# Designs tried in a protein design run: designed miniproteins, single chains, continued (2). Part 36

Each design is a single chain, and the fold is of that chain. pLDDT is the mean over its residues in the fold that is shown.

## One batch from the design tools (miniprotein)

Design m5216
Fold by ESMFold2-Fast:
Structure m5216 (fold): chain A 62 residues (1-62)
Amino acid sequence: SAAAVEAATARLEAGAAKLLAADPTATASVERGEGGKILATATAKGQSVTLVYSPEEADLLA
């Protein structure tokens, strides 16, 4: 559901905030893609990780 995607996005943004608090050189973003996919990208100390959630997976995160 749309509400579940919003809740999942908020949880991912909260996780990103913890990364930013631990390393001020870090960057983090949460973006919405086509079909309700959520893309969470975090970069710290020259390394990047992107997590991609399907709409079904996003529903489980809410």
Scores: mean pLDDT 68

Design m5217
Fold by ESMFold2-Fast:
Structure m5217 (fold): chain A 80 residues (1-80)
Amino acid sequence: MTPLEKIKELYEKVLASTDPEEQIKLINEIYKVALELVTDPELKENIKRAYDEIIEAVKAGDRERAKTLLNILLDYLEKL
């Protein structure tokens, strides 16, 4: 499985979950795998910032924002 395929599988699990703690664990795993796709420190910082915003949205209970931000991150990673 490629890193991108693994991220998509984890994304589907996030969407299926209703538990914020499980969503955070799955998003943490997406973040770790995403870092494997990039070597540029600036791109790693951009991914970290996106990750932080997604986690804040999940903690705030804003599922729609979390989903939107995660979709933006996935689109970004696919275009690398």
Scores: mean pLDDT 82

Design m5218
Fold by ESMFold2-Fast:
Structure m5218 (fold): chain A 68 residues (1-68)
Amino acid sequence: MTTEELHKKLDELEDEAARAVEAGDDDTVDTLLKEIRKIMKELAKTGTDARSKEIKKLLDEREALEKS
């Protein structure tokens, strides 16, 4: 997938996750969050745009917290 396609897919998954949260569907939220994380990791590795750099920063911060 191109960086632009990954950003579009991320936006779509975030919208779906927001709807699932409103519905109280925790199983769907967990599934969507796992997909979002996969896309974010791909963007952090391949993206050079400002949004991808921000995603990398957020992932790095989360990894630091999980290691603690």
Scores: mean pLDDT 77

Design m5219
Fold by ESMFold2-Fast:
Structure m5219 (fold): chain A 88 residues (1-88)
Amino acid sequence: SMEEEEALKKIAEAIAEALLEEGESFFDRWAAQVLAKLKDAPEEVQAQVKALLARAREALRAGDKEALTEAIFELLKLEAEYEKKKQA
C-alpha cells in the first residue's frame, strides 16, 4: 500500500543516516542481520539482497545518501514481500 511504502521510505532514510554517521562497522552488523533474517529465502531473493547490500556499501563509501537510501528502501520492500509470501 501507499502507507506501507511511505513507512518503509522513512525507515530507509533513518537507517541511511545512521549508516553514514556510524560507518562501515555499523553497516557490517546491519547487513549481517538482514542476511540472517532472509537466510531461508529462495536463492533468487538471497542474490537480490546481496546485490542491494553491495550497492548500499558502495553508496555508503561514496557518501551518497540518496543512492544509499534507495538501496535500503529496495531491501526493506524485498523483506516485506518475503514476509507476506511466508504468511500465505
Scores: mean pLDDT 84

Design m5220
Fold by ESMFold2-Fast:
Structure m5220 (fold): chain A 83 residues (1-83)
Amino acid sequence: SEKEKLRQEGVELAKQAQQLIDQGNQAYKQGDYKKASELYRQASKLLFEASDKFEEAGDNRQSEILRAQAERALKLAEEVEKE
């Protein structure tokens, strides 16, 4: 169904975002704050897209969880950008 396809797209976007967060954490640990910030911002964008996919699929609870994760990733990027 179209809703199941949207959920699968959302799951894939969330997985890609997690990979970017893991890469960002590695960059942060190495002192590359600029790269860490860029990776966290990219992850945030994918998490917002994943949230939208779940909302369109009618899964409002999962959409809210992913939106909160997206906002947290964006805030982390902004904090890291302060040097």
Scores: mean pLDDT 91

Design m5221
Fold by ESMFold2-Fast:
Structure m5221 (fold): chain A 78 residues (1-78)
Amino acid sequence: MEELAKKLLEAIRKGVEAAEAGDREALLEHFKKAEEYAKKLGELAKKDPSLWPKVEETLAKAREILLPHKEAIAAALA
């Protein structure tokens, strides 16, 4: 769980760096990995509901990382 959450946040950070650099391909690759990790976290929480607070905390951290860069991300994905 913890390792998967760290991988998700790392993929998001790398995606944000790619977006700010204007590297659309790298952004898409990193966000695809982040989506995969997020799905795995959701499956774990579905099997063990006690993990939901940790998953929500991880998603909140992801939003904190993404929010300052949302315009660059939107521009790169357009």
Scores: mean pLDDT 81

Design m5222
Fold by ESMFold2-Fast:
Structure m5222 (fold): chain A 96 residues (1-96)
Amino acid sequence: SEEERKALLAVLDDIIATLESLGTPEAREMAELLRKVKEAIEKGDYDKALSILDTLIERLRAWLAEHGAEDPERAAQLEGVIATLEYLKQVLEELK
């Protein structure tokens, strides 16, 4: 699982970069939470990582429900982020 762990950390780094590129305060806060997910994974604290991922997915879905129709390009990017985070959640559940 060391190779799997490295792959997960690389995906997290990619999502962090994507969120930071959006330049909003909300995206910066989500990027910070993902850095905490990365730290939890590196420490083997998968329960903590899963809890933070659930919070992030909920926040992203709430944003899409309220604002997604106003910015379709950003909505598509955030839908991609949600799909990736849900996939990461599945992988982490199997690793613990």
Scores: mean pLDDT 82

Design m5223
Fold by ESMFold2-Fast:
Structure m5223 (fold): chain A 81 residues (1-81)
Amino acid sequence: VLEDLEELLEYFKSIAHPDHPLVKMLERALNAAKAGDYETAIRYLESLIKYLENMVKAGDKEAEEFLQKVREILEKLREKL
């Protein structure tokens, strides 16, 4: 789960601006998960999902793929609780 979050964060950093909201939300989720605060990590990922859903509605085709990946990571994280 942490490895999945780290890989996704590195990918976003390679394709987005460093201060992009997606990068910041994912970074906060990863930091919370590393600290053992899974409840906070889950909340950040849920916020990220809503952000991605809005991007999909606005016509961002790439956001659909990322939305699916974030949902899969969220489910794995919930299984660790």
Scores: mean pLDDT 77

Design m5224
Fold by ESMFold2-Fast:
Structure m5224 (fold): chain A 95 residues (1-95)
Amino acid sequence: MSLEEARAQVEALNLDPATLALLKRALDLVEELQRRVPEFRELAEEGYKAVVEVAKLASTLPVDEAIKLAEQFLQAVRGAVERALELAEARKAAE
C-alpha cells in the first residue's frame, strides 16, 4: 500500500481530530523510513497497511479508546522506525 492510498483511506474514515492527528503522525514516521531507506519499501508498505487497519478499528471505538489505541500504536511505530533506521545506518557503516 502506498502512502497516498493509506492517507486517503485514513482521512475517509471521519475519525476524531485527535485520533486522526496521531495516525497521520504514524504515517509520517513510516514515510521517513521509506525516504531514508528505500530498500525497506516492503516494510514501509506493511507499515502503511497497519496504520489503515488501526484507523479502521479506531473508527469503531469510543473516542477515548480510539485515542488510547492511536497513541499506543504511534509509540510502537516510532520504536520500530527508530530501530530500522539504526540498523540501516549500522549496515552502511559496515560497507
Scores: mean pLDDT 84

Design m5225
Fold by ESMFold2-Fast:
Structure m5225 (fold): chain A 120 residues (1-120)
Amino acid sequence: MSEEQKDILEQLREKFELALKYYKEGNYELAVYTVEQAMNDFLEAIKYFLKNNEDILEFVKEVSKLVIELAKETDNKEMLEVLKEGLKKALELLKELNAPEEVIKVVEETLKEIEEIIKK
């Protein structure tokens, strides 16, 4: 990963950790809002890095791990739906920007894992 990708990944990690903290405190609305902001930041990062012809495979893998970790630690349907919708938007964006197939597959696999968590 580039230094810029590492910096954005750390900012995303902090937002996911903050969302989990709000969730554990019973502040569900604020937790959901924080996750929605994190997913929007992820979409903007994808646009920026792909415009600069950067390899984003490791970045997308690491963000996907954060998404799955948050999904597994929460039992909130609204949280899971926000993560699902964010991943769907990321998938559409990656296809629109002609991202490498390997990157697209990581997001598709992450989305399937979130859908399996929702079905429980």
Scores: mean pLDDT 88

Design m5226
Fold by ESMFold2-Fast:
Structure m5226 (fold): chain A 70 residues (1-70)
Amino acid sequence: STQDLIAQREATIASITASRDHTAAVLAEMDARGEHTVREALLRRMHQIALGAEDTVIQRIQERVAQLKQ
């Protein structure tokens, strides 16, 4: 049913949001350390890219849920 599909999508949003919050926490810890190496700069940028990708996926699923509720 449409209700079951909405519930499944909302559960997926919750799961990805938990992953996103973990990525954000790791990035915050990296920022707090303030160490200046090329390797750390690259790792930080990789986490920033991952965070942006997670936010994009969450937004797309939210848009799909909104369409199903119309």
Scores: mean pLDDT 85

Design m5227
Fold by ESMFold2-Fast:
Structure m5227 (fold): chain A 92 residues (1-92)
Amino acid sequence: AGAEAVAAARRHLLVEGDVEAGLAALERAFAEAMRLAAAGRRAEAAETVAAALDVLAEAAEALVAYDGSDLSPEELRAAVRAARARAEAHLA
């Protein structure tokens, strides 16, 4: 289930250019990761979070352009690295 949400996010953001659908798929991937963690399936939760964060980092330029924010793609990638470190701390 998490892998399907990540695959959908990658397709929407990196292939189709549908940022709204891609963000919705990423939200589903993170929700599934939290469900897996709550069920004690911590390794699967960590794998799902890592895969979703990789999509977010790869799509950083498209996401920044879509939002029109002052956030640069590199600042978004830095935030993704920080989020990964936090996820590893919670899921270890």
Scores: mean pLDDT 78

Design m5228
Fold by ESMFold2-Fast:
Structure m5228 (fold): chain A 88 residues (1-88)
Amino acid sequence: SEIEELKRQIKEALERIRRAVTTPPASLEELQEQLRIIEESKRIIEESLRKLGALPSVSQELLDELREEAERALEEAEEIIRRRALGL
């Protein structure tokens, strides 16, 4: 179903974010690539959530849960990368 496909896209994007931050970057180029992956995954999540919100069978509760999960994962990933970039 379209709902299950969009949920999968969000899940896969979140997994890409988590994987990207798992290993400290060995170079500035790797750090830039990790930031690119996070930004690209964020775009996919935002678009998938927008599409889910347009579907009449999708509850506000489901949208809020997915949005909150995505926001938490993105904030954690951005903080991890920020701290590493500062040598913390």
Scores: mean pLDDT 84

Design m5229
Fold by ESMFold2-Fast:
Structure m5229 (fold): chain A 65 residues (1-65)
Amino acid sequence: SISVEEALAIVEEGAKNVDEDTAKAAIDAAKKAIEDNKDLPESERARKGLQAATEAASKGLEEKL
């Protein structure tokens, strides 16, 4: 099962490959999703964090295109 620490590490690693604003948005989205879902099991919170980071990064790219 994936931990919240592992999910955040994955997001931060991916953030190295995008611009600083997109990186910040993705990391912040992941942390917010994890906090908003603190009542869920850790693996589900981790998954929600990864999903939120991906959505934030995708939105950032679309707005700059």
Scores: mean pLDDT 81

Design m5230
Fold by ESMFold2-Fast:
Structure m5230 (fold): chain A 88 residues (1-88)
Amino acid sequence: SDLERRISELLEKARRYIKEGRFEEALELLNEALLLASQITDPSVRSSYAQQVQKLALEVMTHTEDHEIILRAIGLTLRAIGLQLDSE
C-alpha cells in the first residue's frame, strides 16, 4: 500500500541517518514511521513495522551518550512495544 511504501522510505532514511551519526533526525523519522504504522489495519503488518522502529531506536541508544537523545529513544521504544502488544 501507499502507507507501507511511505513507512519503508522513512525507515530506510532513518537507517542512513543513524549510520551518519544524525540521531536526532533519525528519531524524528522513526517517530513519523511509528505514527503511520499505527494507522495500519492489519495487526501483523502493524506489529512488523513497530518492531523495526523498536530495533532502530535501540540502535540509536547504543551509539550515543547524549542523555536527551537516549530518553527520546527510550520513549519511542516503549511506544513501539505498546503498538506491538495492542496488535495481539
Scores: mean pLDDT 88

Design m5231
Fold by ESMFold2-Fast:
Structure m5231 (fold): chain A 73 residues (1-73)
Amino acid sequence: GYTIIDILERIIERNPDKGAVSEEDFVAAMRELGVTDPSTLELGREMLRRADVNGDGFVTLEELLETISREFS
């Protein structure tokens, strides 16, 4: 199965010049990896929104990794 780390790798591959991730970039990467379940896609959106501390619609890859590490430990 695909992991959240695989999603992040896909985002970086598609957007090598981006230091930050939007909600749409995250969901697009999930779909590209074959995640089609609406509940799982919504969990991805919620995770990114929770990691978006400044509310600008973008999350740094570092902040995303920190959020994932906390839940994956």
Scores: mean pLDDT 70

Design m5232
Fold by ESMFold2-Fast:
Structure m5232 (fold): chain A 105 residues (1-105)
Amino acid sequence: MQELIDKAKKDAKEKAKTMSLEERQKEADRLIHIALILANMGDLESALIYASQALEIAEVAGKKLKAAALDVLGQIYALMGDTEKARELFQESLKLLGDSGAKVI
């Protein structure tokens, strides 16, 4: 699993280098949406791969997309039973968004 995630992250990071900011924003949003669908379907392993790719692209797409990717990744880890990893991801997302969390849901 980790090897697939690491490769997916590396591939996403390289792919992002060939994209404009607008393309990065659209791709990050698309990958976040796919990850949420997969997580809701119970395909947590595929959801984790797509969410990890979304986070790598969101790193260079903007703070709000990065926060959204961190939230989705946190939800997936929580569903997998990794509550400590989920907590770290949610805390990082909140740190990026400041006090706007209540309006973003």
Scores: mean pLDDT 81

Design m5233
Fold by ESMFold2-Fast:
Structure m5233 (fold): chain A 67 residues (1-67)
Amino acid sequence: LDSLVDRLHSHMLSARRFRSLGDEEGYRRHLEEAERYNREATDLLKRQHPESRDVDMAPVSEQHVAL
């Protein structure tokens, strides 16, 4: 689970970097990958806790800027 969330964050960061560089293709590719990992992590948590929706509601990218 943590590995999937880490992958999600990595792709989100990459997407934003490509967007900053004007690489729209890279931006979209990484967004799609991030969405896949987010969906897989959410599905995994639902299988572990079918009655829990905390992952669906909790922002996985919620983290203030850290150096």
Scores: mean pLDDT 67

Design m5234
Fold by ESMFold2-Fast:
Structure m5234 (fold): chain A 76 residues (1-76)
Amino acid sequence: SVVEEIHDELVEQLKKIVEKSGEGLSDEVLDAALEILDDPEHQAELEKLKGKASDITEALARMWIAVARLEIENAK
């Protein structure tokens, strides 16, 4: 499905950003970002972006990382 393809692309972009940015992101932040991305609410949003996701995949991945960081910090 298109949602599955978009999800896989976002996962790949998240991993590339973590690996190449040198941001010192822990595995916990990456896992949290992936869990947020797996949320049904976010999957519905990805479906609305059908055909445009390739143009904004990196921006979406960075947004999920930022949200995950905030949630981890607020949970402490």
Scores: mean pLDDT 60

Design m5235
Fold by ESMFold2-Fast:
Structure m5235 (fold): chain A 76 residues (1-76)
Amino acid sequence: EKIEGVKELEKEALRELRNGASKDTIAEIIAEMLKKAGFDISKQTVLDSINALKDTKEEIETFVRLVANHALNRLR
C-alpha cells in the first residue's frame, strides 16, 4: 500500500520531469513521496536540494530515483 504509493509517485515525478514540469512541481511530488514513507520534510527543503543540483534533467532524475529508493528502504 505505502510501497505502491511511493512507486506511483516516483513514476509521476519522472513523467512530469520528462514533460518539462517546473522544479517546484517535482519538489512537491518528492515531498509527498517522503511523507508517505514517514519523513517530515517540507516541499521547500526538497526544492532547495533540487536547486543545489546541476541544471540537467539527468541530475534531477538521479535525485528522484535516489529519494524514492531511500523512501522504499524505510518502508521495508
Scores: mean pLDDT 81

Design m5236
Fold by ESMFold2-Fast:
Structure m5236 (fold): chain A 78 residues (1-78)
Amino acid sequence: MIKPPFASEEVKEKILKAIEAFDNGDYETAKRYLEEAAKLMKPEDAIGELALATMRVIAESQGKKELAEAFKEALDKI
């Protein structure tokens, strides 16, 4: 079985911190952590999880609540 794309603890921690910050309403911090994680991962390895987390942060920051909720549900499946 293939392990998750971000096997590195540093990358994993950044994604988790981004999700936590986003759920706490700190969208600027969440976006920053997602950007840092993206720089450390290969695009193909990060596509599913990082893309969903990033889109959720962007949707919420733009006031698109319904889209943010949809991306949150998708993230819960990963």
Scores: mean pLDDT 62

Design m5237
Fold by ESMFold2-Fast:
Structure m5237 (fold): chain A 90 residues (1-90)
Amino acid sequence: MLPEVDGEAVREAIRRAEEEDPYEHPVPTETGLKLRAIGEVYDGRLRSADEVRDYYLRAAREMRPVAEKLEELRKQKASRDEMEKFYSEL
């Protein structure tokens, strides 16, 4: 079963996308993946290196369309209310 995309990972993705940082940061999806994997290890749900790897790959696939949608909303200058609605639907 695929894990649910949470609003905190989405907000972090937006923050990094908004940040026109001259430094090369890891893509927002990588940050979200690391946070999710850490949470799952703490909950004792990931018990092997293969499970952690599969979780990262699965979450990356889930976060990619979310990050793309956020980029489109940003290009369209979506209102704060529209973006908050999007986060709440995750």
Scores: mean pLDDT 53

Design m5238
Fold by ESMFold2-Fast:
Structure m5238 (fold): chain A 69 residues (1-69)
Amino acid sequence: SPVQAAANKAVAAYILAVGAELEGRHDEATLYRQAADKYGEFGNALEAGDVETAEKYQAEADRLLAQAE
């Protein structure tokens, strides 16, 4: 489901954040945590049927993830 896909993206971003933190890359870890939070909000918006808000949070999450890489 789209909600499950969003949850999977949030978990993946969180795992990247933990990895970056363990390696001492605190700025990168912060960006990954912010991306994980936005993917979580994306999933919540999808579950609520709010397509416009979902698209906004997905775009913000994708941007944060790209900045961390």
Scores: mean pLDDT 87

Design m5239
Fold by ESMFold2-Fast:
Structure m5239 (fold): chain A 66 residues (1-66)
Amino acid sequence: ARAEVQARVEELEARIRRAAERGEEVPREELAELLRLGAELALSGRTDWSEAERAAARAALDAVLA
């Protein structure tokens, strides 16, 4: 559910922040996962958008992250 997605976002943000503070390289896969999960949280809050519009936004994000 949304709470589980939020917990995963917080975990990824903490991990990415730690790597950045240490001057370590952040894995592209972790950045892509964070962006996808962040978009899902934002889209689930857009009750004014149709399901088709949310699906199109997800597809556009996947294309950019490919």
Scores: mean pLDDT 76

Design m5240
Fold by ESMFold2-Fast:
Structure m5240 (fold): chain A 67 residues (1-67)
Amino acid sequence: MTNEHLKKAEEYLLQGRYEEAVEALKKALEEDPSLAPQGYLFADFLESIGREDLAKELREFIEKVEA
């Protein structure tokens, strides 16, 4: 995989930098909307750790990109 923004999102996620991870993932989704399934998995993870605010924001963004 060569999407630099997706790689950065994963790096931020591993560091616990969830807001920065979401911003990087949004950039990845704008460049490649086919990443939507991965975006939903990311949102599910954020919800599981108590970041329901970020999960909701990310899901709404993915829906906009898929439209």
Scores: mean pLDDT 82

Design m5241
Fold by ESMFold2-Fast:
Structure m5241 (fold): chain A 74 residues (1-74)
Amino acid sequence: IVGSLADIGIGILNELDPELAERAIELIKKDGYNGKIAAAYAGFTAGALVLQGKSREEAVEAGRRELDEYEEKL
């Protein structure tokens, strides 16, 4: 239950889009600690949009955009 922030972020992404969660896991494998920060940020961004009443599609798009921007900097 008290996992890393990355584990929580991945859980949120997996609930919305399992493929997006897999991308976050691969980023952690590729970039370690920085990948964990990116995964957490993407998950929390998507989760915040759902809590604000945005559609699943908008939340998934926001999370994907965060991962895409992070990968562009690698």
Scores: mean pLDDT 80

Design m5242
Fold by ESMFold2-Fast:
Structure m5242 (fold): chain A 82 residues (1-82)
Amino acid sequence: SALEKHAEEVLEIIRRYMEENGKTSLTIAELIDIKNEMKDISVEQYLIFNELLKRLLEEGKTSATLEEIEKLIQEILEEKLK
């Protein structure tokens, strides 16, 4: 679906940032900075980023690993496809 493609695009953006900066985890502030610095971000990608940030905050997280981010994005997709 289009939503699944946008979610994979968000994950690829996060993976690229982590690889380029030698990071294994990102803070909430770093995720917000990534979202805000993207000049070519679609509305759908922006909404997925906002939902990811909301879920991390709801879990009481101040940082997340790539694996935690991938899991949360998968949960968001499963919820939105219901």
Scores: mean pLDDT 81

Design m5243
Fold by ESMFold2-Fast:
Structure m5243 (fold): chain A 61 residues (1-61)
Amino acid sequence: VDAAIHAARAAGDEKTLKAVREAKEKGASTEEIYDAGIAASTNPGLVAALETLRALDKEAA
């Protein structure tokens, strides 16, 4: 989840950053937090990065 926040911040994608933070504050699961970020982003590179990070977080759990 911290990696998702870092990626959105690095990309300058305020909508994705806001969506990720709001999902986290609502107590959403890690998968739901990543899905919210992916849905909010219009940057294909950031979407690909978030999908990769989501898969890595799932493997680490």
Scores: mean pLDDT 76

Design m5244
Fold by ESMFold2-Fast:
Structure m5244 (fold): chain A 96 residues (1-96)
Amino acid sequence: SEELLKELLELLEKEYERVVAHIEALLARETNPAARDYLRRTLAEVKEEYERFIKELKELHEKGAPDRELVLRTIGFILRLIGLELDVERFLAEVA
């Protein structure tokens, strides 16, 4: 439904903003050049993947995909973002 799509887009925007803020905060306090480069690349990847996913989700809705598919794809993308945050923290722990 259009209402569900709106709710999913709002949820995605909030989660995206949280992840971006987390990585930007890490970048602001990081002094190691290799770690800074990794954080900048990860930030660019997160932004690109988010824009691509929003476009794909809207196209799926326009093509009549069932609400269940929109929800599951949204959950999968949020888990992907959380996975990227965990990978960032692991990398920083090894470089420090």
Scores: mean pLDDT 89

Design m5245
Fold by ESMFold2-Fast:
Structure m5245 (fold): chain A 116 residues (1-116)
Amino acid sequence: GLQRRADEALRKRDYEGAARAYEELGREYRKQGNLREAARAYQMAAHYAHLAGDREREARALENLGKVYEEMGNYELAAMYYQRAAELYRELGDEEKADELQKKAEEAAAKAKAAA
């Protein structure tokens, strides 16, 4: 399965392979509604993408973390991860994606304040 693929990549210090496997695992858990496991998988995807120097995959994993925490109703964490993803997309020169995620971060932050 995907977890075994991630474990094998890590044994070989293949951080790119690990990041890809965890990104796929996050998608599968999210599709199943297993949001806690999806968040954990996307956190691992972001971590190993960072170690691999794959900033585009890191940004995408952080964006997906924001979406998962939003689905969980954890708007504070959703805002934080959307903000981090926006910062990475801006560094990558993707201003449109950065602006989109900055807006999502602000919307999530507003929902967090309304829930407090």
Scores: mean pLDDT 90

Design m5246
Fold by ESMFold2-Fast:
Structure m5246 (fold): chain A 98 residues (1-98)
Amino acid sequence: MLEEAVEHFRKAAEEFEKGAELSDNPEAQELMRRAAEHFRKAAEAAQKGDVDKAIEHVTEAMDYALRARELASPEAQEEIDKAIRHLGEAYELLKKAK
């Protein structure tokens, strides 16, 4: 279960990096890179079994993701939406972990 959450976080980070490459807005690019960083930290925390810390990083990543989405082009928004879907799946897995 936590291994599946880790995979979803890694996929989300990759999608945010792709979104940043597709964006022509420097602020959106920075916010997407910040979201990717926090998703990687969430993956690391989940691998260590630190569910609370993983959820904290997920919360930070989501804030950056939503801010980036407001500034992003339609192409970058599509990648952000894919990443947010992976986040939702990972978050449900984390809530069921002990």
Scores: mean pLDDT 82

Design m5247
Fold by ESMFold2-Fast:
Structure m5247 (fold): chain A 81 residues (1-81)
Amino acid sequence: AAAERLRQEAEAQYKAAEDEAQKLLAEGLAEATRLAAEGNIAKAQEIGAKSVKEAEELLAQAREQYEAAMRAADELARRAA
């Protein structure tokens, strides 16, 4: 049913967003570590903070999309019942 497909797609998209957020954090941590090793502590802190913020914003957007998709799926299921 269309509702089941929307739920599965929403779950897959949210999982993909989690994986992307983890990748952004790992890349940001690697860059921050490199800058800190070079003695550029201020820029390392800036890059670290930026990576955390970008990951949090990505997950927040993904959560909103997931919740909207779940509401749409629930509405389709109720109308079909």
Scores: mean pLDDT 86

Design m5248
Fold by ESMFold2-Fast:
Structure m5248 (fold): chain A 78 residues (1-78)
Amino acid sequence: SKENEELHETYTKVMLKVIEGKGEFSDEEVEKLIKYLRSLETEAFKKLAEKLEEKGVKSAEEFNEILEELKKEAKEKR
């Protein structure tokens, strides 16, 4: 859908900043990112969306901290 295409574009833009390890996210970008992740039927993306919302992520550096936290949880749980 057109909405999913727009959400996917925002996800791609955010992930490029995360890969570079720098950059700030607007409130709109964060909302669209969380909505996109929640639209995916996977436990990993659902957990990522929950952690992003919980922490109130605003930057690539904060996003990378959450990825490391999820990686640790995955190793400790199973």
Scores: mean pLDDT 80

Design m5249
Fold by ESMFold2-Fast:
Structure m5249 (fold): chain A 65 residues (1-65)
Amino acid sequence: MEAERAFRERARRLSEHTGAEIEIRVEGGKVTVTVRTDSPVAQAAVAMLAAEANFEGIEAEVRFV
């Protein structure tokens, strides 16, 4: 539960800081993150967020559009 909350809050901050569009969808135990950005720094940060969610036992999938 806390991992999901932290994940959403970090994604929101990342979106505000980088201007990237980040959508988070949670269904069953799986988190789907859809990201629209041309910044490699933002892409790396989102990948790290997904990795952290996975370490907390949440399956996270990142989609770049």
Scores: mean pLDDT 73

Design m5250
Fold by ESMFold2-Fast:
Structure m5250 (fold): chain A 93 residues (1-93)
Amino acid sequence: HMMEKLEEARKAIEELKEIGKELLKEDKDMGEAIFRTVEYYERHFEELADEAIQAAKTAKTNGRERFELNRKVFLEAMEKAEETAREIIEERR
């Protein structure tokens, strides 16, 4: 399970980077929010594997629905992901 999860998380981070690049062209705030979140996942990859996978799922779903319709929900989700990542890091040091 763990090795499979880490591979899925690695793929999720790459997917987030691609979504972030696309969003930077359409909505700078959304793109920057993704890249800030990705930075945490890359630095603490093993601890944040589940969070990275979930963030990629969230980003893919909101991208499909239309950015203007789900922009606020997407930004709030990325902010929560960043807060959660920071909390996990603080607990683990």
Scores: mean pLDDT 72

